# Designed miniproteins, single chains, continued (5): the designs that were tried, part 110

Each design is a single chain, and the fold is of that chain. pLDDT is the mean over its residues in the fold that is shown.

## One batch from the design tools (miniprotein)

Design m19817
Fold by ESMFold2-Fast:
Structure m19817 (fold): chain A 116 residues (1-116)
Amino acid sequence: DLYIDKELTELLKTKPIKKIALVTEHDEPGIAELQIAMAINDLTKAYPNIEINGYVVTPSETGTRKVGKGTIHYFTSLDDLLDKIKADKPDLIVVISVKTSIIEKLKKLGIPVIPS
């Protein structure tokens, strides 16, 4: 449950978090969109002053879609996703159903990463 994750709760006590990046990987972009949309809805209700955006790696889609108050960015390349996260400078990365190798690459950006 991303909404009540202990690591997120502890980080929010010690750091001014203004931007959260939600990261997922899925072969089906529609399933990734549902996962991210649910997480944006839950986190936006808990933290209405935090900007929350989705970042998706999928083999079949690129581009950007609006979801509620957030935006989802789609990439066919993990490197392109990592470059976009570096440019957007989130204070925190929350990962949804991704491989450990992706988590390790995200950690190398120097941004805190919470696995779900």
Scores: mean pLDDT 80

Design m19818
Fold by ESMFold2-Fast:
Structure m19818 (fold): chain A 70 residues (1-70)
Amino acid sequence: DLKQLVQKAIDAIERGDKDGALQYLNQALQLAQQRGDQVTVAALQEAIQLLEEGDNKRALQLLKQLLDDL
């Protein structure tokens, strides 16, 4: 479930587990791509980039907004 993967990513970020968060986000990205959901794909790609840049606060904000839309 896409929503469960995004929630697991949020939980991982809040625990300081960046590698775990990236794994969950990449799994969510693959599911969104399979569904052809380009809006969710774009949001997940932005969240991954923010995490890679160390901007955990903006990544969390974006992912929490995405959960409301899922």
Scores: mean pLDDT 87

Design m19819
Fold by ESMFold2-Fast:
Structure m19819 (fold): chain A 64 residues (1-64)
Amino acid sequence: ATITATGSPAEARGALAYGGELVKAGLAEGVERTGPSTVRITAAPTEEAVAAARQAALAVGATV
């Protein structure tokens, strides 16, 4: 599942960092910055992984 986080450039950097941690934990397949204020997180295909990716985006103040 793909989750797009949108916010300020600082929030996008935060979402990119959190997405990287989710990839390390095996909860995401990838994370990419798609614009100065947007980050795409490709969560692993499990409910837990999708919830973790959404929470990571919200924790940095980004909208999902």
Scores: mean pLDDT 76

Design m19820
Fold by ESMFold2-Fast:
Structure m19820 (fold): chain A 97 residues (1-97)
Amino acid sequence: SNLEAFLATLPSEVQRRQLRKLEELLKAGMPAEEIAKTLIDEGLVSPEQAERIKKRLEEMEKERQKLKDYIKNNSAPDEETKKRIEEFKLAEEYRKK
């Protein structure tokens, strides 16, 4: 994912701590703004890195919401979107287990 690619630019130990904390907060259902603040407060990211993470999380949530809306309304506009919905469903099932 774009977020994982971004985190891969950091030193391995710091990257692993950031990823672990980010996954914890995402599983807890925290909004992007609160995740960014928590990462700053924990000393895991700079304010600039936190802003970039927040923007990426907001973009990902908007895309996720679009896919959910297409699923709910059964209104995928094209075959590429249908494929992305299928991949999203598989990722969600994998993430739950």
Scores: mean pLDDT 70

Design m19821
Fold by ESMFold2-Fast:
Structure m19821 (fold): chain A 70 residues (1-70)
Amino acid sequence: MKKEVQREIDMTLAVIELAMAVKKYSDETTERILKNVREGKLTEEDIELLRELGFSDEQIERIKELVKKS
């Protein structure tokens, strides 16, 4: 369980980082969202940003569930 959760978090972080780079977000904004995902402290602003990056509501709910379990 913990190893699978960590791998899914790592893959999610990589996808977010790539999407942020493609859409030319600042390094500061990218570091903030990656830190908040990693620490399980997603803000409403981070959730809205994930929607703007093209994440579905189902994917965002999965991310929130993963960070609660990490």
Scores: mean pLDDT 77

Design m19822
Fold by ESMFold2-Fast:
Structure m19822 (fold): chain A 74 residues (1-74)
Amino acid sequence: SELEKRRKIASLLFEVGVELGRPELVLLAVEIATDESMSVEEAIERAREALEREGVPEEVRKRLLEQMEKIKEE
């Protein structure tokens, strides 16, 4: 379901936000998990932009986005 996919994406973003000490990623993760109007594709796009804006290393960003795209394909 869309809700399950958004929760999985939010979980990935929350974990990296906590691990790297990036509050904006944690806040976005909560928004993705709770915003019923947000599509899975929109959630991934917002995550991509936030990861880049917050200066998450390229290799970490690439791995997370690949995992999020895999969730979308489920």
Scores: mean pLDDT 86

Design m19823
Fold by ESMFold2-Fast:
Structure m19823 (fold): chain A 94 residues (1-94)
Amino acid sequence: SSLEELLEIVEKSLEALEKAKKEKWSPDEMKLMVLSILHEIREAAEKAGLEELAKEAAEVERQVAASTDADEMYELTKKFLEKVKEKLKEMLEK
């Protein structure tokens, strides 16, 4: 269920990210939300023993922390979350 829990977090995060994009959230609002999402995913990945995923989440956290552009933070986070979603679905189907 740890993989299913992580997938649920990722899917909810993608929904929140798309809403923020549609509502034109400020760079500061986007950054706070995205860093919170990435932190939650990193912690869930660590608990699930997915060390590589936790490391990737930390890398995206660093890139987002350095950004001042809401669109850049959106694109970086969306690509990461979509990649994670595909990987988790593959793992759950096997």
Scores: mean pLDDT 86

Design m19824
Fold by ESMFold2-Fast:
Structure m19824 (fold): chain A 80 residues (1-80)
Amino acid sequence: ESKTFVLTKDNLDEAIDALLDFLLSSKAEEFEVTVTTENDTSTQVVKKEDAEEFTELLRISAENALALGVEEIEVTVTEL
């Protein structure tokens, strides 16, 4: 199944926490994660063991993008 998280300036910490909780509570060991902005789309495979590192790096990247004028970042996670 796929789940989408929307990151904005108003909800960044809550959305990242929800994403991490989803990754850690899932029975899947690997996830396909697609990050979409108005300027770019990137897809990568994230292992559950790397979930905490991935979400922290995503938080930093999202803070920078939102500070530069991106309004929303969509993160779609598919269990593999």
Scores: mean pLDDT 84

Design m19825
Fold by ESMFold2-Fast:
Structure m19825 (fold): chain A 73 residues (1-73)
Amino acid sequence: MVQQSEIMAIMEKYKVTLNEELKKILLENGVDEDLIHAVNRQARLMGYGDVPDSKRKEVEKELKELLEKKKKE
């Protein structure tokens, strides 16, 4: 199961919050809604903003790679 800290590491790296597309990716991969809300709340409290177009593909890629790694465990 993916942990809040693992998703937060990606949010911190890019200094972004979860947009609707990233939330959808997490939900489709079995991540609990409460965990998604907790991550997004923490990212906002840290002052992170919306995902800019220049970072969107990189953030999506790292989230998908994290989720694929967790499926193999």
Scores: mean pLDDT 81

Design m19826
Fold by ESMFold2-Fast:
Structure m19826 (fold): chain A 63 residues (1-63)
Amino acid sequence: MVRASKRTVEALNEAAKALGGEVSKEAADAALSAGQLTSRQAYELDEEGRRGLAELGLLIQKG
């Protein structure tokens, strides 16, 4: 797969780090299973993707 689920999890961690927070593995897995994240969002996890994660409540802000 060009955009494997493992890459999505890694991208989530990178996006959370850039936003000054982090996302739990359980939350990321649940979101993927529920279809709240698409391969497109995983691929383009830039400014838009990071904002989307925060809006979905998947990003845990660490202060």
Scores: mean pLDDT 52

Design m19827
Fold by ESMFold2-Fast:
Structure m19827 (fold): chain A 71 residues (1-71)
Amino acid sequence: SVEELALIHELRELAEQYPEIREELEEVIKLIQEGRYDEAIEKLRRLAEQYPEIRESLEGLIRGIEKLKAQ
């Protein structure tokens, strides 16, 4: 979906800005593509706890995944 592609784009842009979590964000992209939304959300929640400076961005991505799950 266009909404899924937009989320993947935002995750990749965040991974470019924060290379220290790039591998974790790439795993989130893979989980989204596999329809494993609950696991993707849990991974982003853990990252938000570890990196408070990007918590707001990660929470926005979590909301986006929750919308995909509701479809």
Scores: mean pLDDT 87

Design m19828
Fold by ESMFold2-Fast:
Structure m19828 (fold): chain A 118 residues (1-118)
Amino acid sequence: MEEPKLVDASDLTPEEARELAIYLAEQAIKAFEAAMKYGREGNPELAVEYARQAKALFESAAVYAHRAGDETAKELFEKAIKYAEEMEQAAREGNFDEMVELAKKSAEYARKALELLK
């Protein structure tokens, strides 16, 4: 996958912002895959850490989707963030089955946003 063009945030074109939103959302989905893996392995500390990373990446993706002028993609990333927050809480409580289901919901909203941006 090609690295998106890096520019000063104040000078980002809508197209460059869209490319960054896509990249960040794809990295967030990979972080969710890691969180689910560690949750299934019974490692709550790593599951929580990767859930936090995924949330932070989706928060950045939402910002860049907004800068790209895509309000619908931004709203879908905000829904992904909400499920990522619930996933982190489930991981902290040791509810790993619930954590996996919440991760799937978050990733589904992120995929819908990616379809709009691509």
Scores: mean pLDDT 82

Design m19829
Fold by ESMFold2-Fast:
Structure m19829 (fold): chain A 57 residues (1-57)
Amino acid sequence: SKEDLQREIREVIFEIASLTVQRLLALLNGDSESQEALQKRIDELTRQQEQLRAQLA
């Protein structure tokens, strides 16, 4: 249903926000490897969000 898709989109947005905070902490620690890994995960979730939004159209 559209409500289920909207809930999934919201959950993905919250996960992206959490990973963004983790990436900021990795930046402050000078951990470039963790920064890259977290950015790749954010990119994956962003693509997933786009796919879910396309299903609502």
Scores: mean pLDDT 88

Design m19830
Fold by ESMFold2-Fast:
Structure m19830 (fold): chain A 106 residues (1-106)
Amino acid sequence: MSATVSQSGIDTSTQSVQWYEQFKGSDKLFSIAGISADGSQTGYHPGVEGRATISQDAAAGTAYLNLENVHPDVEAIYAASKTGSSVPLGWDPSSFEKVTKVGEFG
């Protein structure tokens, strides 16, 4: 299945947005994607690369995360954090906990 989540109240010219995924029954929040201020740069965790798409609507002040091929047996909560103009792009995989379950990185 696919999922689309949105976060409103974003100043797309000055604020970057980081997207997080938390699986049901887990206390861990994983950083999966980020978009810079003005939307010129994006970064994706390797586990979601190719199936996650992030975008912004400057007129609406809204950021969007679209996820394709979400595993039907995995339930997750998605959250967004807005920060200053910089986003850590290139997502260091060592910053994430190693998991043994299918879908915990995607």
Scores: mean pLDDT 62

Design m19831
Fold by ESMFold2-Fast:
Structure m19831 (fold): chain A 80 residues (1-80)
Amino acid sequence: DIDKTIDEAINTLVQAASKYGSRELTELAVRAVQAKQQGDYEAALRVFEEAISRLDPKDPLAQKLAELAAKIRELVKKLS
């Protein structure tokens, strides 16, 4: 279920924003929520990919977000 995977990705991004105290990651989390509400799964995926680029790749939250983004990418292909 793409909606569940996006919810898990949003939750992971919110946790990262809180951990780093990052306004930029918080704004990305808001954009991901808006994209989901609009059914724009491609826009949500792009937001998660941008968030991953701003995180330390060795951080477990960055790794989890990357795994969720990969799942969203495959689900989006099936909806196209």
Scores: mean pLDDT 85

Design m19832
Fold by ESMFold2-Fast:
Structure m19832 (fold): chain A 85 residues (1-85)
Amino acid sequence: GTVSKTVTVKGVTPDGKVVEITITVTAEDGEVVTKTKRKKVSEEEEGDFVKKTYAEATVTAKVVDGKLEVLSVETKTVVETYPKR
């Protein structure tokens, strides 16, 4: 059957801020599922650009005998730069 579980991932940004990302994972028995979620932690203007920093969490899980097991949790910081015009 289909199983859903909410996983809360805690990470620390390079500037020492604690960021909490909540991911709901849904999978069928025997299925391996990967879910990624981003949370914006800062936004700053640098000249003609806007720099946005995100905390990203990726959870990989599998359903075994009707129970959702978390296989891995990966966290990283993503920086994206956009032109203002």
Scores: mean pLDDT 78

Design m19833
Fold by ESMFold2-Fast:
Structure m19833 (fold): chain A 81 residues (1-81)
Amino acid sequence: STKDKVKELVEELLEKLKSVKPQSPDQRLAIQLLEEFLKNLPSMSEEEAKRAAISLADWLIEVFKDDPELLELAKKVKEEL
């Protein structure tokens, strides 16, 4: 389902963000936002989940434009949804 795919992509982003140390304030905010998104995901419609995931990916692309691996993973969210 679309929600299963969204969950997989967001969990991959979270794993990458949590692997980076020391964590910047932007990385900590990103982790918080993605964890909150995953917590709320079961109550979302497929369309709400897709739209919210794309919005988060757009924000991550702008904030982490200088991190090639995070940029690639965030772009993957948009390409696969």
Scores: mean pLDDT 84

Design m19834
Fold by ESMFold2-Fast:
Structure m19834 (fold): chain A 87 residues (1-87)
Amino acid sequence: SKVSKKAVKLAREAKRLVQKGQEDKAAKLLRRAGRLATDAARKGDIVGARKAVSVIGDTRDIAQKKGLKKAADVAQKSQVDTLKAMS
C-alpha cells in the first residue's frame, strides 16, 4: 500500500540517521514510521508492515550498539505496536 511504502521509506531514513548518530531526528522518523506501519497492518497490508518492522528492527539494533537509548526505545515500541496490529 501507499501507507506501507511511506513507512518503509521513513524507517530507512531513520536507520541512516541512527548510523550518523542523529538520535533526535531518527526518533521522530521512527515514531512516524511506526504509526504508518501499524496503520498498514490494521488495513491488512501485512507484507508491507513486515517490511517496515524489519527495517525498524535493524535500526533498533544499530541504535542499541551505538548507545542511542532514546532511538532504540522508540524503535522497540514501534516494532511491538506494529506486530500486535498484525495479530
Scores: mean pLDDT 88

Design m19835
Fold by ESMFold2-Fast:
Structure m19835 (fold): chain A 55 residues (1-55)
Amino acid sequence: SDEKIELEKQKKKLEQEVAEFKQKYEENPSDENLSKLRDAEVQLGLVDIKLALLK
């Protein structure tokens, strides 16, 4: 379905963002970098739940 395709694209984008923010946080462990990393992780988790519900 189109919804599944869009969620898979969002997941791929969020996985890349999590990896990038994780690296930035490891290089500079600031509250801003932690917040960005946590926001990306939460969004990725929500997309994973939505994908599971489309089974």
Scores: mean pLDDT 86

Design m19836
Fold by ESMFold2-Fast:
Structure m19836 (fold): chain A 74 residues (1-74)
Amino acid sequence: EKDLKINDLIGEAGAELYRLRVAGAPQEEIDAVRERFKKELLELGYSEEEAEKWIDTLEKVVDNALADTAALRA
């Protein structure tokens, strides 16, 4: 199922991006996760435009999680 697969991919990519961002990993490692996620979306039958929208959504989720973590530490 397309929706089940996308939820698994978002969860995996989101957790990995969050860990990399918290660790201060170089942009090249972050970009590698984004490229892998995009490729996996295309293989599921999403269009380039749809894949870019999912990447944008994923980045916003990670950014919100990072902001929430920072606020809790303040």
Scores: mean pLDDT 77

Design m19837
Fold by ESMFold2-Fast:
Structure m19837 (fold): chain A 75 residues (1-75)
Amino acid sequence: SNEEFEKLKAELKEAEEEAKEAEQNKDVKKIIEIEEDLVQKLYHVPNDFLDELEKEVSNLTIKNAIELTKVYQKY
């Protein structure tokens, strides 16, 4: 569980850097791609774990992807 959390945290930090670059370049297609990829990756992660991961992230695109994942998990 701790190893899974650290791995996901590292993947989110990498995605955060990619998202910051896409946001600066106004690359809407890339922003959507990052959000979709993260939703797919995070879909099976427990909601409590997503809350913890979201606290570690400052980038808006990544936060939006986490929130979107929580919405999809309710369906």
Scores: mean pLDDT 82

Design m19838
Fold by ESMFold2-Fast:
Structure m19838 (fold): chain A 84 residues (1-84)
Amino acid sequence: MTAELIERAREHLEELLKQDISDPKFLSELIGASLRLIGAMLDASEEQRQIIEEALEALRKEYPDTPLELLYAAVDRAFEELFG
């Protein structure tokens, strides 16, 4: 469900925001997570893809100044947790 995905992604985002984004290793991990989520969206059902897209849009509106890579990583973690 989109609402549950958003809630879990927000929790993951709060943990990610505690890390130093200027750390090259952490930034590399975020880029990898972003690419992983994009790949997951390509392999997902239409329904799952729509849920992911709606969650990303909601988080982008709620966290407009947050780097996109952090939002993608948070949604990737939440999606794997809820949908496997």
Scores: mean pLDDT 80

Design m19839
Fold by ESMFold2-Fast:
Structure m19839 (fold): chain A 116 residues (1-116)
Amino acid sequence: ENVERAFEYAERGGEGAGSGFGGAYGSKTEESKKGGEEGSKGGSEGAIGGMQGALDNSEEGAERGEEGARRGMKGGDKAYKEASKTEKGKKGARFGEEVGEGVGRVAGGSGKAAAA
């Protein structure tokens, strides 16, 4: 179902973006900042695509959401792995992941409600 898939990808995209930003802030290394930027970009595209897919109930939007979420999660994971070299980096990444997940959930929920 396109609506449910889009909602899930918006949530996952936000989670990836948040994790990347949190990790970059905690570790303050160039590598984690790069991963955080990649995670944020992918996660944002995932959240936007997922929301558009939910609103339009379209396969194109859902597919874009999936791709963006996947890239966001990968970027966030890369940033988290670099940040994991320090305890503060780990803490920041987990905090960002939780916040990003919440933001993505709200975006996806709005689209799902509009599509219903």
Scores: mean pLDDT 61

Design m19840
Fold by ESMFold2-Fast:
Structure m19840 (fold): chain A 78 residues (1-78)
Amino acid sequence: GPKVTEEQARLLQAALDAMAEAAGIEPKRKVKPGDSLENALKIAAEEFKRIMDKVTDEQVEKALTAANAAVSAERAAL
């Protein structure tokens, strides 16, 4: 099956790390280049759910803003 590219891994990881930081939560999982795309998406979904279970509605906006900024910065660096 398809594997995660270096670009995809960096973008997914940047989003997850930024959301966790904005929520005041330690990032738990890492997305690595060369992993199966299915596994990487499963990890991202599980981590997103973990973060969302810990945030208030007010923190959701902050977390999403941080994720969008981090993804934009990583895209500019690629």
Scores: mean pLDDT 78

Design m19841
Fold by ESMFold2-Fast:
Structure m19841 (fold): chain A 92 residues (1-92)
Amino acid sequence: AEEIRERLEEILKYVEEKNASPFLKELVRILVEYADVIANMSPKTRERVRELLEEIKKLIEENASEEEINKKLLELEIEVGIELLERGVAKL
């Protein structure tokens, strides 16, 4: 729970410091807002999210392009969105 939020906030700081696009900043900000919801998801989804966060951190450490980082963030958002729809949290 705490680990997911801390990792997402670390990524948010990175994209803000690098003056990333407004789109990327907003995408990460949305994920941070949903960190508590993500922490309450199924063990399978939480493990998948952790794997994606590890990959994002590695991309950051290797000075990967904003495009590559954005792809992984979108994969994480899709994974979260699918479970939210299945749980009926995002029915509206």
Scores: mean pLDDT 72

Design m19842
Fold by ESMFold2-Fast:
Structure m19842 (fold): chain A 83 residues (1-83)
Amino acid sequence: SAELEEKRKGIEASFKELDVNGDGVITFEEFREYILKFVPNATDEEIEKAFKSLDKDGDGVITFEEFAEFVASVVPHLKPVFD
């Protein structure tokens, strides 16, 4: 549906905004700022736990796919958008 496509574009746009240098990954600091835009009272522990769960490679950055999976996990109805 149009709503799902708009959600996907929103997530993709947010990722691109966070990925200022265009290397296709986001850092912990960029991820934290993104989360705080939507959940201003999120604790550092909650944000760090989420980041570590997405950073499967342990390289200290998140790819678009890992970021999109996170958003889909907290909002299950967005999962079809990431196809």
Scores: mean pLDDT 69

Design m19843
Fold by ESMFold2-Fast:
Structure m19843 (fold): chain A 65 residues (1-65)
Amino acid sequence: MLSKEEVDLRIKALEEVANYLIKNGTPEEQKKAKELLKRIEQAKTMPVDERQKVIDELEAEIKKL
């Protein structure tokens, strides 16, 4: 089980990647990055266990970009 601190660090890393894509990516990458940020904000309102599952899904989506 990941600690709250580890989950929060992963969220921060995902936000940094999304912000980088919004600034430097193609229009398609910018659209996907904005969708990722919206999902990250939703994940922040979830319990840690549900939040971890969403983060795992978002990391998999970023890997495909």
Scores: mean pLDDT 78

Design m19844
Fold by ESMFold2-Fast:
Structure m19844 (fold): chain A 78 residues (1-78)
Amino acid sequence: SEALETSSKREDMVEYLKTLPGIDDKRAQAIADAIRSTIDNDISAFIDAMRKMGIPDSLWGPIIDYYRKIRAAARKRR
């Protein structure tokens, strides 16, 4: 079940994001908060949040892949 595979807990999101290249603790926290605040919106809202936070587009690939997995898991639980 997606509910067990992908944690929506903020601390778990931060720890995963910190494993990605170029993501420090502050960036991981900001990205986790952006995911949590935009998870029910279109991906464009998340992309806008990342741009406003100054996340370089070179880092977006793995972050967007993670966002899609989290969103898919959240939507399946409804």
Scores: mean pLDDT 75

Design m19845
Fold by ESMFold2-Fast:
Structure m19845 (fold): chain A 79 residues (1-79)
Amino acid sequence: MEELIRNTIEAARKDLEAGKYRRALQGAEVALNLAIETGASPELIKEAARVYMEAAEKLGDTEKLKEARSILEQAEKEL
């Protein structure tokens, strides 16, 4: 499971680098949801949330940006 999450994060990062912001956001959202649902490490949750946050920022999605920041702060407390 963690390998699948990590691979999904990597794919989202590649989409982000390619300027495919909507695809990056969707991929990061899938990875983040999987990480939370499966109880993945706080490190993986933070990585997924960071890609999600950057993609949301590029798209101007203020609601998703706020959500990503909240998740990042929560994951930091679990470390």
Scores: mean pLDDT 81

Design m19846
Fold by ESMFold2-Fast:
Structure m19846 (fold): chain A 84 residues (1-84)
Amino acid sequence: SMIPSIVKRTLETARRLGEEAKTPEQEWQAVLAVKDAYETAKWLGDKEGIKEAVRVLEDIAKLSKDPEVVEEAKKLKEEAEKEL
């Protein structure tokens, strides 16, 4: 299965935002971008997109030192894993 281009592009952007983030607010922008891509992938039944969203959320949580960002990323990851 192919990841639709909009889902893939959004997840690539989210990963970059997470890696380049200097503030918790910027880390939240990364999580929100993953959420948008995940909701689109879920609506389309795109399991490959959902798997990629899980991986990006793990990477954001690993790099973030903000407990609220880590908690939201973990929560969204757990929701996404239930769709697989």
Scores: mean pLDDT 82

Design m19847
Fold by ESMFold2-Fast:
Structure m19847 (fold): chain A 68 residues (1-68)
Amino acid sequence: GQAAYDGAVEAGKAGPGEKGSRMAFLAAIQAGVDGKEEGSKAARQAGLDTGPFGLNAGMSGAGAAELT
């Protein structure tokens, strides 16, 4: 949970960009290992704190992990 949250927050603060997107995506993949619910919860909280960019990146990774 924490790594996913931290990565999504960093991405949101950085805004749209390769570095921020990559950090959020890696954190979201890690959250996916814990399960969709935990991953999406962390991504949602990061989105509330930083805006929709971090939320979208985190949710995408968690959703992909759930489908696999």
Scores: mean pLDDT 58

Design m19848
Fold by ESMFold2-Fast:
Structure m19848 (fold): chain A 91 residues (1-91)
Amino acid sequence: MLEEARRLAALAREAEAAGKEEEAARYRERYRRLMLEMVRREFEPAYRENPEEFRAALPAIREAIEENKETNRDTYELGTLVLEGLEELEA
């Protein structure tokens, strides 16, 4: 699944470089949905068991992701999508 996500991200970049904005947008949306599905699969059981404890951990997770903004952009972007997926579990 992570390999597929990276492939979709690469395809989006290629489409953007070629000026194919609609195609790039489709690949980005597929990538986003795949990442959100992965987060739900991995974390939903933990969230359902202890939602308050899970919510209490989110600020620390966000802080750790922000620390990667300067040193590892790929990790930062991936982490941001993970946080989005975790926040989606509350909705």
Scores: mean pLDDT 74

Design m19849
Fold by ESMFold2-Fast:
Formats: sequence, structure tokens, C-alpha cells
Structure m19849 (fold): chain A 86 residues (1-86)
Amino acid sequence: MEELFERLLEALREAAKKYLPEITDGQLDAFERTLRTWLKERPDALEQLAEMLGIPLDDPEEFIEAFVKAFIDDPRAFSRALLNLE
């Protein structure tokens, strides 16, 4: 799980630099901190994310790709949806 999460964060930062050049390091760091806190407080958080994306955690490449795409398409809406996930 830790390796999957670190790969996810790296893919997000790489995609943000490529597709969202206007996003600041401060904004990206704030999102990462929020996501790390959310995951730490919710042991089932990755399973809930996989369910939201419609992709099981046993396919980490597909999960990471779908997560990154959702973030890049609308980072504000995605962040809101993530924080309101029950």
C-alpha cells in the first residue's frame, strides 16, 4: 500500500507539471498534505477511491492512471469529491 501511494503521488506531480503548468508548488503540496492526512485517518480510503474510480486496487497501473486523469481533468472538483467521499 505504501508503494502504491508513493507511486500515485509521483504520477500526480509529474502529470501536474506536464498538464497543469499554472498550479503552484504550494497548491500541490497542500493537496498532497490533505490527501496524506485523509488516507492516514481512513484505513479503507484507498478501497473507497478504487470504488469511486471503478477500478480494483489489484490493478495498480490502471488505478493510478484513472486517479491522475480525474485529478488533471478538474483538480478542484476532484479534491472536493475526494474529501466528501463516505
Scores: mean pLDDT 71

Design m19850
Fold by ESMFold2-Fast:
Structure m19850 (fold): chain A 95 residues (1-95)
Amino acid sequence: SDTLRKALSQVQKIYNDTLLRSQSLSDKEQALLFIEMFDQMAKVFESNGDLGSADFLREVARRVRELVEQGKYEEAVLLAHESYRKLLDRILRRI
């Protein structure tokens, strides 16, 4: 749908902007940026009526935060990238 394609374009921009900001940052700092990124993406989907994608992103942000609190920074960053890929796959199947 056009609404879903618009949301996809916005979250792809957010991801790319986050990747640019993450250059030369530690795994901990990257994980914290990805938590912020997922919150921003969730608001995009919520504003476009996709509550399911918003809920998925908030759950991912919670899991990434838990890994950060445990000092598992590399695992947090890897989970963030994997979860973004899963989000893209989910959306592309609905377009």
Scores: mean pLDDT 88

Design m19851
Fold by ESMFold2-Fast:
Structure m19851 (fold): chain A 98 residues (1-98)
Amino acid sequence: AVELARQGAELAARGLERMGQPEAAEEVRRLGQELARAIENGASPEELRRLLLEIEGVVQRGIAEAVARHGLTPEVLAGAREAQRGLELLRRAVEEAI
């Protein structure tokens, strides 16, 4: 679960970087580290879901901002798919930890 959370956060951050959203990428990496630590420390299902929702919110806002600034370019589409794949891994990490 911990390694999966770290991998998911890194993949989501890379997707955001591809979309020209470096601040959102750094926030996802920071929140991903918090989620990994929460999983390691046996945090409650409620706390793990709260962190996951926070990461999902950052990714969704980053995608929306990239689309608003650049349109649906191949790089934005590729970055969005990569970020969504990262979120899938993060969701699996939380489900395994609960």
Scores: mean pLDDT 88

